# Designed miniproteins, single chains, continued (2): the designs that were tried, part 67

Each design is a single chain, and the fold is of that chain. pLDDT is the mean over its residues in the fold that is shown.

## One batch from the design tools (miniprotein)

Design m6455
Fold by ESMFold2-Fast:
Structure m6455 (fold): chain A 61 residues (1-61)
Amino acid sequence: SAMADQAYAAAKAGNYRKAQQLIVQAALNGDSGAVQEAADRARKDGDPRLAAFAEAALAAM
């Protein structure tokens, strides 16, 4: 999804604040699919910080 791509791009640029904001916004909108895609991509690419943000958001939904 566009949100997952944007969150990942922000994380790779070192902008974890923006990555977290994008994930939280998707979760507040009920977009569990986008949050799950962000978690899956973060795990595949070895980004534990981005994965943790996405997993926390899923747990709070």
Scores: mean pLDDT 83

Design m6456
Fold by ESMFold2-Fast:
Structure m6456 (fold): chain A 55 residues (1-55)
Amino acid sequence: MEEAREIVERLRKERPDLPKDLIIGEATSELVRRGYPIDEARELAEKALEELDKK
């Protein structure tokens, strides 16, 4: 979760113009490169973005 949150937070800061689905896609790809299975990576990215968007 921490890695997904870090990636999503960075993407929101660097690319605030990106729509939600593209941020999830980029975060998922970065998590897969870090060794996460693709389905787990996508779920982690979605949860991290949802937590940030609640603030």
Scores: mean pLDDT 78

Design m6457
Fold by ESMFold2-Fast:
Structure m6457 (fold): chain A 56 residues (1-56)
Amino acid sequence: SSELHQQLLEAIGEIIRAIGDILDAELRGDEEAKKEAEKELEEAKKRLEELEKQFE
């Protein structure tokens, strides 16, 4: 597999983890942790978009 494919899988994993962290923070009522997890999600999404553009 190409190195880019491996980086895509890693970025997807980061997105899934961030979503899980957001849900956990919501269940706990921890709004500060939720905001931090939302920032991590946006960073991971941006990284994924940049990687996807390299395939096109």
Scores: mean pLDDT 82

Design m6458
Fold by ESMFold2-Fast:
Structure m6458 (fold): chain A 92 residues (1-92)
Amino acid sequence: MEEERERRERLEREAINFAEGWLLGLLRATPDADESDLEAVEEAARRLLEGEDLEKVLKELEERLGKEYAELFRKIVESAKRILELIEERQE
């Protein structure tokens, strides 16, 4: 149980870092993206890594970047966590 908790926390941190990198990459490829938009994503990821509630962070991200990007960030975190779990299991 304790080892499982530590593993879960590690996977969550890795998923957040992956989501940050993915969304930053998307924004950098978008002609209308501002440097402040990139900073908003970096701030959201940092706050999540510091233990802030996902829903609170996403609400503030939605206010800055809009609902679409906030929802993408959520989905990528969830998807990255699933992918990382699969990769870990494949190493046996």
Scores: mean pLDDT 77

Design m6459
Fold by ESMFold2-Fast:
Structure m6459 (fold): chain A 74 residues (1-74)
Amino acid sequence: VEERLRQLIEELRKEGYTNLADSAEAALDAVRAGDSVKATAYIFNVLAEGIAQGKLDKANEVIRLITELAEREA
């Protein structure tokens, strides 16, 4: 899950979707730190960027992977 999420973030960054990649990376870091409030805020940023850039499919995949990772830490 974490490895797939990291690869997806790298793919988005290489494709020029830097805001989406940055928000996804920040959400991952927040989950790793146990900061559920920050993680939730960055998940909303991922969704917003996905809508704005027409990458809602990729944004939803990122959110799913972050949610799975958070559930494993709980």
Scores: mean pLDDT 78

Design m6460
Fold by ESMFold2-Fast:
Structure m6460 (fold): chain A 98 residues (1-98)
Amino acid sequence: MKYIEELKKTGEELAKLVRDELGDEVTAQGILSLTDKIIKAIKEKNKKEAGLYSTQLAMLGLAVAVDAEMEGKTEVARKILELTQKIIKLSNKAIEEA
């Protein structure tokens, strides 16, 4: 798969996990919005904006993983961090290819 396609898929997987496991629709929509902004910035070759939105998504991912851990959902927290890290890695690869 192309990095942008995998980035979109990973963002959708993270949003679904947050929605289904934590019931947090607002955060799920935030993840989708930030993922779309990262993809748009990459397509526009705006490395600074792609980095900014990627950082915002990383902060959001960390915050929601902490919330999951506080609820005793350790495996959900781990998966949130894993998907968040994958989005950052894919974003960096997509920027490199642009």
Scores: mean pLDDT 86

Design m6461
Fold by ESMFold2-Fast:
Structure m6461 (fold): chain A 90 residues (1-90)
Amino acid sequence: MKPKNPEAQKYLEEGKKLYRNRDYEKAVEAFEKAIKLDPNLAEAYALLGDVYLRLGDYEKAVEYFKKAISLDPNLKEAQALLRIAEAALK
């Protein structure tokens, strides 16, 4: 679902740009601001999960991917990455 809050959408897009530049710390901050404004923004939770997976924080990655999928069960990439993060915890 597309975010209805314009400020949340702005932070989501800023976070995506930072994520593409591998500026993961600033990307996390931007995505956290997006979800604070729109707590149902499934895409921001999925991207937070991906960042934490890349940083090796598998427990946080699992938490955020589960939240993203609970909000939007059609997020196929988040489902695949959740399986990878859960496997890394074993």
Scores: mean pLDDT 84

Design m6462
Fold by ESMFold2-Fast:
Structure m6462 (fold): chain A 85 residues (1-85)
Amino acid sequence: MEAIREQARKEVEEAERLIKETKELLKNNAPMEDILKTIAEAMSAVARAIYLANQAGDEELQKKAWELAKETTRLYKEALARIKA
């Protein structure tokens, strides 16, 4: 259980790092391919964080992972809006 909780924490930290990177890419008008790739990596990290936090039974990590899921969805919609405009 402790090893799973630690892995969940690492995936949360990775998702936060990738979300921050995505925000910087959006701010700097980076190539759309780079933005979408980073969002996809962030979404993958969030999915793993949710799965592992649920396995660990850690409600605080579960809540954090779902907050990050909302943020990645928001960033993805922002990126799509730029393509469709």
Scores: mean pLDDT 86

Design m6463
Fold by ESMFold2-Fast:
Structure m6463 (fold): chain A 57 residues (1-57)
Amino acid sequence: KKLARAVQPFPKTGPDELALRVGDIVEILEELDDEWWKVRKDGEVGRVPKRYLEIIG
């Protein structure tokens, strides 16, 4: 599976988003567009801006 690490905190500001803390590991499920990825963290699925993530796999 494709994994990424959060490199900066992302506050959850809208529906369908996930909050991130620095160092959180997420699974990339789908690259929605050039700026947003659908990810899974601890069983929760949501979208985050890809600029907050660094690929580690």
Scores: mean pLDDT 81

Design m6464
Fold by ESMFold2-Fast:
Structure m6464 (fold): chain A 80 residues (1-80)
Amino acid sequence: MEAAEAVRARFDTAIAAITNPEARALFEEARDLAVEAAIALFEEGDPERAEELNAKAVELLGKAVALLTPEELAAMRQAM
């Protein structure tokens, strides 16, 4: 629970700095996958599922970052 909450909190902080709605939606989807991965790893004991979910989250984060301006990316990194 705590691990999943910590992951969600970090993503929520980053998302708050993003003004691009398309990038925000991708970050929110990546957040949900990362939270599910934390639950799979720490609560369910399923590292294979956690790796699969984290791989999908990383792919979405890459797409989201590509949509950000340099200023938005800097603001997001500063917020994290």
Scores: mean pLDDT 79

Design m6465
Fold by ESMFold2-Fast:
Structure m6465 (fold): chain A 95 residues (1-95)
Amino acid sequence: KFEEEIKKNPNNADAYYKLGDYYMGRNELEKAVEYYKKAIELDPNNADAYYNLGWVYYQLEKYEEALEAFRKAIELDPNNERAKKMLKYVEEKLK
């Protein structure tokens, strides 16, 4: 489904974002990172993609990368209370 959208429009950021969500749901976290990074490369203003990338990095225990991603999510959407909460959790892990 999303792979067909990518074949038609290789620069479709939303299709890569949805593919990231798909792999995250399957617990294929490294693939989720790959596709969220591609979505962000094509659309650097997608706050949800940064939040989801941060959550995947947190699950992989890559806390420095998670911290950066959550900071970007908050920069793009200062009202993202969930990202602010996750940022605090990641900061505690880095102490």
Scores: mean pLDDT 84

Design m6466
Fold by ESMFold2-Fast:
Structure m6466 (fold): chain A 68 residues (1-68)
Amino acid sequence: SKKIAVVVATSREEAEFLAERLKKELGFDEVILVIAENEEEAYRLGLELGERLEGDVYVFAGPHLVAR
C-alpha cells in the first residue's frame, strides 16, 4: 500500500521542510501539504483530507503524528 503523509502547517516553508524530512527519514511515498492561515483551520482541513485518502495515511502537525 502507498504510504502517504498529510502535513498541516500555517507556513509553506515549514511544511516543505517537514515534507523533505518525512520522505528522506521515514520513507513516505507521497507527501501532501495543507496550508492555512491558522493552526486550527489547517488541522481541520488536514484531518478531513486524511479521512478521504486511500492508502496508509498519516497526518502530521509539525513533527507530531496527530492521526492515522
Scores: mean pLDDT 77

Design m6467
Fold by ESMFold2-Fast:
Structure m6467 (fold): chain A 88 residues (1-88)
Amino acid sequence: MEQARNIVDQFKAELDDLVRQAQKSTDLTELIGLALRAIGLYLDTELQLESLKPNLSKEDYEKLKQEVEAAYRRAMDAIMAQMRTIPP
């Protein structure tokens, strides 16, 4: 549990940093790059949690997975909102 919790907390911290970078950016190319990094972090984090699934209760695994999905969704929504402010 503690190892899985640390993975999720690190993921959230990295997403928060990407969102802060996105909110200060007016460069569409930079924002696309930040979105791709967020996607990569999400996929890597899901794979790490899946590898720990046999060592976790079903309740703990589902709770952590929901936290990861919620954090990823919030980060992507924030980055995409910033992208919508950039002229085409």
Scores: mean pLDDT 84

Design m6468
Fold by ESMFold2-Fast:
Structure m6468 (fold): chain A 111 residues (1-111)
Amino acid sequence: AEAARLALEGRFVRTAARVQELLEAGDVEGAARAVVEGAVSIEDEEEAVEAAYRLSRFATQRLIGLGREEDIPAFVEAVEREIRRLVEDPERAERLIEAARRGVEEAVAGA
């Protein structure tokens, strides 16, 4: 439904704004936690995977824009750690980690 799509997009925008705020404050660990919470809170698995990809890509683009490319490895490690902490299903965790890594790699390649 159109309303459900708009609700998911609104959630993405709010999470992205929080991620940006945390990165601007120098809180890489907090930004990674916000990305993971934004994705893991989505019940539909395909939507959660897409959110992990989109939010990780966004966060990495912001780190590049801030001149903080050196923090990208720490961000990736924190995202993977938080996914493994919050997601009990190992197969779901692996899918979310791979989506997040893809988002990071795409952002770096586009820089």
Scores: mean pLDDT 87

Design m6469
Fold by ESMFold2-Fast:
Structure m6469 (fold): chain A 65 residues (1-65)
Amino acid sequence: SIRLDYIEGLARMIGSATGVKVDISREDGKLVVTITGDDEKKVEEAERMLRTLAKEEGEEVVIRR
């Protein structure tokens, strides 16, 4: 899906911008994004941004911490 590819690109950009580690995989046709970092505020910001984007795009995204 072109929207999944777009969200994957944005997830990687969010990781770079916030300094959190982002690992991305695809499971059962869904995007799975794992966010890790030592700064909880930055991890929460990245998670919120991803949830907002997934909701706006209408895609099911699994977010793990």
Scores: mean pLDDT 79

Design m6470
Fold by ESMFold2-Fast:
Structure m6470 (fold): chain A 61 residues (1-61)
Amino acid sequence: SRADEIAAKLRSPDPEEQLEAAREAVKTKDPRLIPVLGELARTAPSPEVRRAAMEAIQAIS
């Protein structure tokens, strides 16, 4: 599904791909993405990725 594809990209080692996936998560608004976005918001090495994940959660919730 689209959500599964986005979740896979959110788990990518490439921060650019993670940022793109966070933007796609906002567009799809699928709440199934909230757990993986929460994981990224807590653990991603990039502060930009962590902020994007937090913003995506707020937009979906």
Scores: mean pLDDT 84

Design m6471
Fold by ESMFold2-Fast:
Structure m6471 (fold): chain A 90 residues (1-90)
Amino acid sequence: MEEEGYDLILKGKQALDEKKYEEAREYFEKALKLLGEDNIEALTGLGIALFNLEKYEEAIKYYERLLKLYPNNTLAQKNLEEAKKKLEEK
């Protein structure tokens, strides 16, 4: 289960590198189901994929979940700020 979940995270990261954001979202969603809803790598990857799909409200929800679990996570703080800025520009 853990090995399958981390394989999905690796596939999600590869999909992000290839700018296949819908595929990346699907891989990270599956990884969350296998590794648990609080898995930091899957939550981070899902937020990034959703941001690049311009689904900023959904991306914000995942970054806010990360910050509830890890309040000092500087990456989640920066990504949350960027997503909020995108909503303010619309």
Scores: mean pLDDT 83

Design m6472
Fold by ESMFold2-Fast:
Structure m6472 (fold): chain A 62 residues (1-62)
Amino acid sequence: SAIANLEGLIARVKDPEVRARLEALLERYRAALAAGDRAAALATLGEFSQLLADASDAEAAA
């Protein structure tokens, strides 16, 4: 499922603070989907993707 794929991406993040923030965004995404709030779901996915990209760039720079 899409949710399981996002969980798999979180599991690959080395920084525990970034992982916790991604987990919080995933729960916001689940809540938005359950509420039928597509705008909130898309905004939360955007934040998730940006945080993942920033984390990947930081790990590549280390």
Scores: mean pLDDT 82

Design m6473
Fold by ESMFold2-Fast:
Structure m6473 (fold): chain A 99 residues (1-99)
Amino acid sequence: MKERLKTLAEILGSLLIDRVRKEKTPEEAVAESKRIVARLKRIHDPNTTEEEIRRIVDELAKELGISQEEVDRLLAAPSVLEQTRLAVEIIKKREEEKK
């Protein structure tokens, strides 16, 4: 489970960085990307608990508009590719529902 949480956090972090780069000025995008990367580095600290990694995942998911139920669905995905595909679909659905 801990490895799956780390992988999901990296996927969500990457998607959030991509969004920030498209929506923000270059200077703002660099600052926000550094903030996201700092949180992702925490995940690879040997002292970071599974509970702390789940908290980071939930925080990233919240910023992307992904619910905790959808996070559980992402964690159930059989591969990194399927997990990424599902995350992208959820984000697109939220964007379509927003406008």
Scores: mean pLDDT 78

Design m6474
Fold by ESMFold2-Fast:
Structure m6474 (fold): chain A 65 residues (1-65)
Amino acid sequence: SLELLSEEEAKKIAEELVEKAKKAIEEGDLSLAAAYATAAALVLAEAGLTEEALKLLKEVEEHAE
């Protein structure tokens, strides 16, 4: 079977990526922010945290637009 990321590992990685996304928004680099946010959401989804992934994408999208 394909190995999934653990919930704690996924949350830790996603948190780091979200911090990078927020910094990119502060710098005005919306493309980079979207890339980090998407990576964080994919990491959460891989761990089965789909609702967390969707919430994260909405939060970043609201700040980027």
Scores: mean pLDDT 76

Design m6475
Fold by ESMFold2-Fast:
Structure m6475 (fold): chain A 58 residues (1-58)
Amino acid sequence: GTIKSEALSEIQKLVETLSIDEAKEEIEKLLKSLSSNLSVDEALEISLEALKLLEEKL
Protein backbone atom coordinates (compact mmCIF):
# COMPACT_ATOMS: atom_id res chain seq x y z
CA GLY A 1 0.00 0.00 0.00
CA THR A 2 0.94 3.68 0.17
CA ILE A 3 2.92 5.08 3.12
CA LYS A 4 -0.30 6.84 4.21
CA SER A 5 -2.41 3.64 4.09
CA GLU A 6 0.28 1.66 5.96
CA ALA A 7 0.54 4.39 8.63
CA LEU A 8 -3.26 4.40 9.10
CA SER A 9 -3.28 0.59 9.43
CA GLU A 10 -0.49 0.72 12.04
CA ILE A 11 -2.26 3.51 13.99
CA GLN A 12 -5.48 1.46 14.09
CA LYS A 13 -3.52 -1.55 15.41
CA LEU A 14 -1.77 0.58 18.05
CA VAL A 15 -5.08 2.06 19.26
CA GLU A 16 -6.70 -1.41 19.39
CA THR A 17 -3.81 -3.17 21.22
CA LEU A 18 -2.42 -0.48 23.58
CA SER A 19 -3.74 1.79 26.33
CA ILE A 20 -4.62 5.35 25.26
CA ASP A 21 -1.38 6.77 26.75
CA GLU A 22 0.80 4.06 25.16
CA ALA A 23 -0.97 4.38 21.78
CA LYS A 24 -0.46 8.17 21.87
CA GLU A 25 3.31 7.77 22.48
CA GLU A 26 3.71 5.16 19.71
CA ILE A 27 1.62 7.22 17.24
CA GLU A 28 3.80 10.28 17.97
CA LYS A 29 6.94 8.19 17.27
CA LEU A 30 5.42 6.80 14.05
CA LEU A 31 4.41 10.24 12.75
CA LYS A 32 7.86 11.65 13.59
CA SER A 33 9.58 8.78 11.72
CA LEU A 34 7.33 9.34 8.65
CA SER A 35 7.49 13.18 8.61
CA SER A 36 10.08 13.23 5.76
CA ASN A 37 7.97 10.79 3.65
CA LEU A 38 4.58 12.52 3.98
CA SER A 39 3.15 15.77 2.65
CA VAL A 40 1.72 18.23 5.20
CA ASP A 41 -1.82 17.29 4.06
CA GLU A 42 -1.13 13.54 4.44
CA ALA A 43 0.38 14.07 7.91
CA LEU A 44 -2.66 16.13 8.96
CA GLU A 45 -5.11 13.50 7.65
CA ILE A 46 -3.26 10.73 9.55
CA SER A 47 -3.16 12.85 12.74
CA LEU A 48 -6.91 13.58 12.56
CA GLU A 49 -7.73 9.89 12.05
CA ALA A 50 -5.49 8.99 15.02
CA LEU A 51 -7.33 11.55 17.20
CA LYS A 52 -10.70 10.13 16.09
CA LEU A 53 -9.65 6.54 16.92
CA LEU A 54 -8.28 7.59 20.33
CA GLU A 55 -11.49 9.52 21.12
CA GLU A 56 -13.62 6.47 20.18
CA LYS A 57 -11.53 4.30 22.55
CA LEU A 58 -12.00 6.81 25.41
Scores: mean pLDDT 81

Design m6476
Fold by ESMFold2-Fast:
Structure m6476 (fold): chain A 68 residues (1-68)
Amino acid sequence: SSEAEELKKEAIEKLKKESDEKKKLQIMHDLAARLRALGYSHEEINAILEEIAKELNIPISPGPIVIE
């Protein structure tokens, strides 16, 4: 959806400008929470986060992000 694409774009732009690893993780967590609020599954959210991490060469923890 357009909402998910805008959230991804916003997160990518924030991540490109951020040098602090803790703040990068916060940006990724905020994106995950917003996608969850839009009704995305944790599998779909993990796929999106992995795509962004690969595109920006950001080291995220290997394995799925568990969202309660």
Scores: mean pLDDT 74

Design m6477
Fold by ESMFold2-Fast:
Order: structure tokens, then C-alpha cells, then sequence
Structure m6477 (fold): chain A 73 residues (1-73)
């Protein structure tokens, strides 16, 4: 099995999700729907990565963030 992420690694993953979500919302506000869609894809990929590392909470948070951004497109 892949070793579980450390607390520090989990914090970095969560921060990355928060940063991408914020950037996606700003892209939508700016009318850059292509950028927002790319960032939503990035959020989905981070969710998969967090899930593989055993961080189910961050994985779920990333997936929900991706869905939220997709609803605004």
C-alpha cells in the first residue's frame, strides 16, 4: 500500500484545493470560463490524488469544489 500522507502533506493538499477553488471563482468573475473549467479539472485531479493518499476528507472537499465550479459554468 502507498503510505498515508503526513499531516503536513495533507495540509498542503487542502491548501492547494482552497487555492484552486479561489482561482476558479475569480476566473468565473472575470468571464474566463475556459480557465475556470481547467481549474475545475485540476480540483478533480487533486481529489483523486488525495484519495489515493488516504485523505478522504480532502478528496471529498476537492470533488465538491469541482462540482460547485462546474455548476457555475
Amino acid sequence: MIPAASEEERAELRRAVEELKKEAIEAIKAGDLKRAAELATGLGMLGIAAGVLGDEETARYAMEAAKEIEKLL
Scores: mean pLDDT 79

Design m6478
Fold by ESMFold2-Fast:
Structure m6478 (fold): chain A 116 residues (1-116)
Amino acid sequence: SNEEIKQRILDLIDGLISRVRELVALAEQKGNTDLVEKLREIIEQLEQMKAEIESEKDPVKALNKAIDFLQQVIKKLEELRKESTDPELQAGLDELIRLAQFAIDYLKSIIEELKK
């Protein structure tokens, strides 16, 4: 159903927020205040996107909005990855990029199933 599709999108975003929060904790432990601030901005953007998805009545529009948003998040994470010199923070950023890419692929598969 349309509500089940939206819930799947929201669950994916919540999972990503949780993983970003884990990386915030690691960055705080390492004293990297710049990365902490930038990761918290990503969390705020993900929370804003959840509100936009919840208000969207068309499931295909919701899926495409989520895909576009996740692509923007990946670009920001890739920029942070290029600036990072700490191997553990680099590994955390690489994991978030991979998770966001897998989320995009999953959301695209839902769109293809809806076309059948």
Scores: mean pLDDT 88

Design m6479
Fold by ESMFold2-Fast:
Structure m6479 (fold): chain A 58 residues (1-58)
Amino acid sequence: HVEKAKEALKAGNYEEAREYALKALEEDPTNKEAWMVYARASTELGKEEEAHLELEAR
């Protein structure tokens, strides 16, 4: 799962990267790589969500 999370992150598919990172953390919650991918993907999704909400609100 970690490899799929990294591939999705590299491809810019942050939603899938976050999902695969969560699955990896379910299998092994001490997996630092999965945690890093999850944190990175969540940060990128937060940025995208903010931009989308501003457009929709106007």
Scores: mean pLDDT 72

Design m6480
Fold by ESMFold2-Fast:
Structure m6480 (fold): chain A 69 residues (1-69)
Amino acid sequence: MSEEEKKQLLEDIENTKKLIEEDERLSEEEKEELIKKLEELEKLVEEEKYEEAHELAGEIEAKLKKLLP
């Protein structure tokens, strides 16, 4: 993965955190859980653990699909 791709991923994670915080359909508890997972994802990307990051991103996406129809 390139340095530019890494920067884009970190930017996408930050934007997703903002969207979750602003989403009135999610409970405060659901927002906290999702943001915590996104912060873990951000750390994995910064550490260049892209395989683990990809797996965690899939878990976050699956949870969002269950909570947001």
Scores: mean pLDDT 79

Design m6481
Fold by ESMFold2-Fast:
Structure m6481 (fold): chain A 73 residues (1-73)
Amino acid sequence: AAEVAAIRAQGDATVAALEAQKKSDVEKFREAMRGAGASEEQIENGVKKVTEEYDALIQQERARLDAQAAASA
């Protein structure tokens, strides 16, 4: 149905936006940390935290979409 297609399209757009933000924020974070004189270890630890936070948001959004699509099918 059109409703399921609309939910999927909005969710795909949200996930794509989160993935794009993840890439952008990781690069900006690395640049900012290096500019602040952070060690490579500190940068890697910070990048790992940022990627884990985005991965959690993406997975949460995918789970929400799956539940909403199932309820609409």
Scores: mean pLDDT 80

Design m6482
Fold by ESMFold2-Fast:
Structure m6482 (fold): chain A 67 residues (1-67)
Amino acid sequence: GDEEELFELLSKELGLSKETAEEIVRLAKENPEKAEDRLVRLYLEGKISISREQGRRIGELIRKLAS
């Protein structure tokens, strides 16, 4: 489902820990703006690299989970 797809993108493609990926999936359902803010902070801290296509897919999944 959308949760599993987002978790796999965050953990396997972006290399985030399982704990951080689970936190972001939870935030996507509860408060999508905080999920996006968390990802931006991780990017600014150099913890992740996100391509344009990955960012688009993540944004779509966050919107679906927030619905």
Scores: mean pLDDT 86

Design m6483
Fold by ESMFold2-Fast:
Structure m6483 (fold): chain A 55 residues (1-55)
Amino acid sequence: LIDEALKIAEELAKKGQVTTREIAERLGISQSTLLKRLGVSSNYELADKLAQHKL
């Protein structure tokens, strides 16, 4: 789940946009569930996770 979410986020980031909502929709889960599973509370923290993984 986490790895798939990060790969989707990387794909969206290539378009110049990445939002928790779009990632959650592509995974078929709620935005709050995604944030909980990734251990982040905002799009800013999600972007930080993407930078750390450099996927």
Scores: mean pLDDT 67

Design m6484
Fold by ESMFold2-Fast:
Structure m6484 (fold): chain A 88 residues (1-88)
Amino acid sequence: SREELDARAREVIARARELIDRIRQLAAQTTDPQVRLRLLVTRISLGGMVFVLERLLANPKTPDSVLEREIAAAEQDLADAEQLIAEV
């Protein structure tokens, strides 16, 4: 349902925001320029994902199929980002 998709999107957005804050903390503590660049790129990517999901949620004309696809992509991006953070 749309209500379930909206709930999933909000959960993904909340997790992404928490991860962005964690990335900022890690970036402040590292001196390795390659690690800093990876953290910066990941933070920008997550920010873009949040922006897209919030825009899709704000538009009542967004088809459920589009929202579901973008949520699934965002869930994968979150998993990839969480894996990268675990390796820092």
Scores: mean pLDDT 87

Design m6485
Fold by ESMFold2-Fast:
Structure m6485 (fold): chain A 72 residues (1-72)
Amino acid sequence: TDMARAAATLVRRLLKEAGKPELAEQYFEDAMKSIEAGDWEKAAETIRKAAEEAGHPQVGEALRDAVLRDAA
């Protein structure tokens, strides 16, 4: 849970730094809703896509793996 929330916060920051603040809020809201619902696969995928949109696809894959491992 803490890992997923930390990852969501990180990708929100990355999207804002990439000049996409509205997209940052949308992905963050979507990720947090999935986290609260216990939908770890959807949360991890949302976080991965957010990092990819921010220009960091490799970071996105690493965060997805970390979220899924923490949730297991």
Scores: mean pLDDT 84

Design m6486
Fold by ESMFold2-Fast:
Structure m6486 (fold): chain A 68 residues (1-68)
Amino acid sequence: MTHEELAERAKEQIRKMAEEAKKTGEEGLQGLRVVGGIAVAELRKHGAPEELVEEVERHAREMIEEAE
């Protein structure tokens, strides 16, 4: 899997979790924060370019803010 494919998959998973957060409130919001953190950590662990890591982190932050 390329770094770009990993990032795209992470963004999709974050988006799905954000939809759950809107339905379940605090429980879903906790899940969204955890999934976002794991996605960023996995990208860094796999040596993804910093620009790509920042893109996924920004996406997670935006989804969390929208769900709050």
Scores: mean pLDDT 79

Design m6487
Fold by ESMFold2-Fast:
Structure m6487 (fold): chain A 64 residues (1-64)
Amino acid sequence: MSEEERERALEILRAAKAEGAELTEESAAMILTHVRARARGEPIGAVTEEHRKEARKLLEEVLK
């Protein structure tokens, strides 16, 4: 995963938290999957285990 993709996902997660949205591992993984697909011009597919693992790290960073 690129640093640009990671920064964009963090930005969206922080904005959602600021608006009082409920942040779950599932919502974080979906956001990351969307960000990655759009950055690469790929179709939005199923959430992979790698996306879930990376999303957990991002979610922990946002919640601190």
Scores: mean pLDDT 76

Design m6488
Fold by ESMFold2-Fast:
Structure m6488 (fold): chain A 74 residues (1-74)
Amino acid sequence: EALEAFAAGDPEAVELFKEKYENSDDPRYKLMLAAAYARLGKKDEAIKVAEEILKQDVPERYKLAAESFIKHLK
């Protein structure tokens, strides 16, 4: 459901991932939230969320994904 809503560019996906972002430091939800913002045309919000991943102590794969995501949006 969350992945299906995300694929459809559903505004509901933003609310679901935003709630997960507020209640978890899991970089997966931050990447999903950033991608959902980008699909809705909220590029600045997408970049901001992705930049927060770069400031976290998370596995390098998530930092590389966030950097790639930011590069493609700029």
Scores: mean pLDDT 70

Design m6489
Fold by ESMFold2-Fast:
Structure m6489 (fold): chain A 117 residues (1-117)
Amino acid sequence: MITLTESGGGTVAAGGSLTLTSKISGDLSLVFEVGWERQAPGEPREHVASIDLLTGEKTYAPRVAGRATISYDKAKNTLTLNLSDLEPSDTATYTSYAVDLATGEVYYGEGVEVTVT
């Protein structure tokens, strides 16, 4: 079973930056994509950023393009999201995920709450 243990989050000031991390554990031999999703209060879950671990390709949602950087450290199995120039609209629960290549199953962390004031 794949597990994602997230850290970072909390209350941050508008115009500031945040770093979210996710330690991914379990059998990662079949994991081909890792990323972050967000869900603001009363809104649907939406994509933030992802990495294709087979190609190294990174994808960013239009909302965060130019402000976000996603990285994955294979030696530490750690996924990191840096988000800069924060706005109150960035207030959401951010959840890391990993996708299994064989089954297409998506494993999620528990989510971290971010409040921008």
Scores: mean pLDDT 86

Design m6490
Fold by ESMFold2-Fast:
Structure m6490 (fold): chain A 98 residues (1-98)
Amino acid sequence: MIRGAFALPLVDVDPETGTGTVLAVVIMDKDSDVEEGKRYAIELAEKAVKDNPFAKEILDIEVEVREHPFDPDKLIVTATATVKVDPSLVPPGLARRL
């Protein structure tokens, strides 16, 4: 069963390529259906992209599953979405850090 989930804000924006990343993390029981956890992480990442006015299109989603470093009964499922962004809508301070 899923025990916790969150998505991180749009980061790592490259104004030259017009891309950025969204990260979604799901914590689940090791004995649960890992494919369901992967699907939920992907859905969470897709929702975070849809809710972000600077993100236009999902180019790729990579999913990683690893054991929780401090709880052997849990897995961490991470979905990393690479998205197309509008560089004209990205705050200058954010674009400059990339």
Scores: mean pLDDT 75

Design m6491
Fold by ESMFold2-Fast:
Parts: C-alpha cells; sequence; structure tokens
Structure m6491 (fold): chain A 65 residues (1-65)
C-alpha cells in the first residue's frame, strides 16, 4: 500500500541519516551500521506502531550483536 511505502521510506531515511551522522562523528562503519539499525527500529515503532514491533525487535537484536 501507499501507507506501507511511506513508512518504509521514512525508516530508510532515518537509518541513512543516523549512519551518516555516526560516521561524521568519527564512529567506525561497524558502529555506524549498528546506530542505523537502532534508528530504523525506533522509527518503525514510532510511525508504524504495534504491527511493526517484531520487526523492530529483530533490528534491536541485530544492532546488539
Amino acid sequence: SEEEKKIRERVKKAAEEARQKAKTNGLSDYLADRVADMAAANELIEIGGEKYAEEAYRLFLRARQ
């Protein structure tokens, strides 16, 4: 749906912005990718609500590894 596309676009943008800021602040690519996953998870919960909770949780787990 168009709503799903908008959610995916916002999540992708949040992840890309977080990754770029982390790299600008001197973090490694490894840490920048983790920061991006955390930002994606937070955005999914914030705008997608409960139906995206499992996907967000999996992103949080990946960011911690």
Scores: mean pLDDT 83

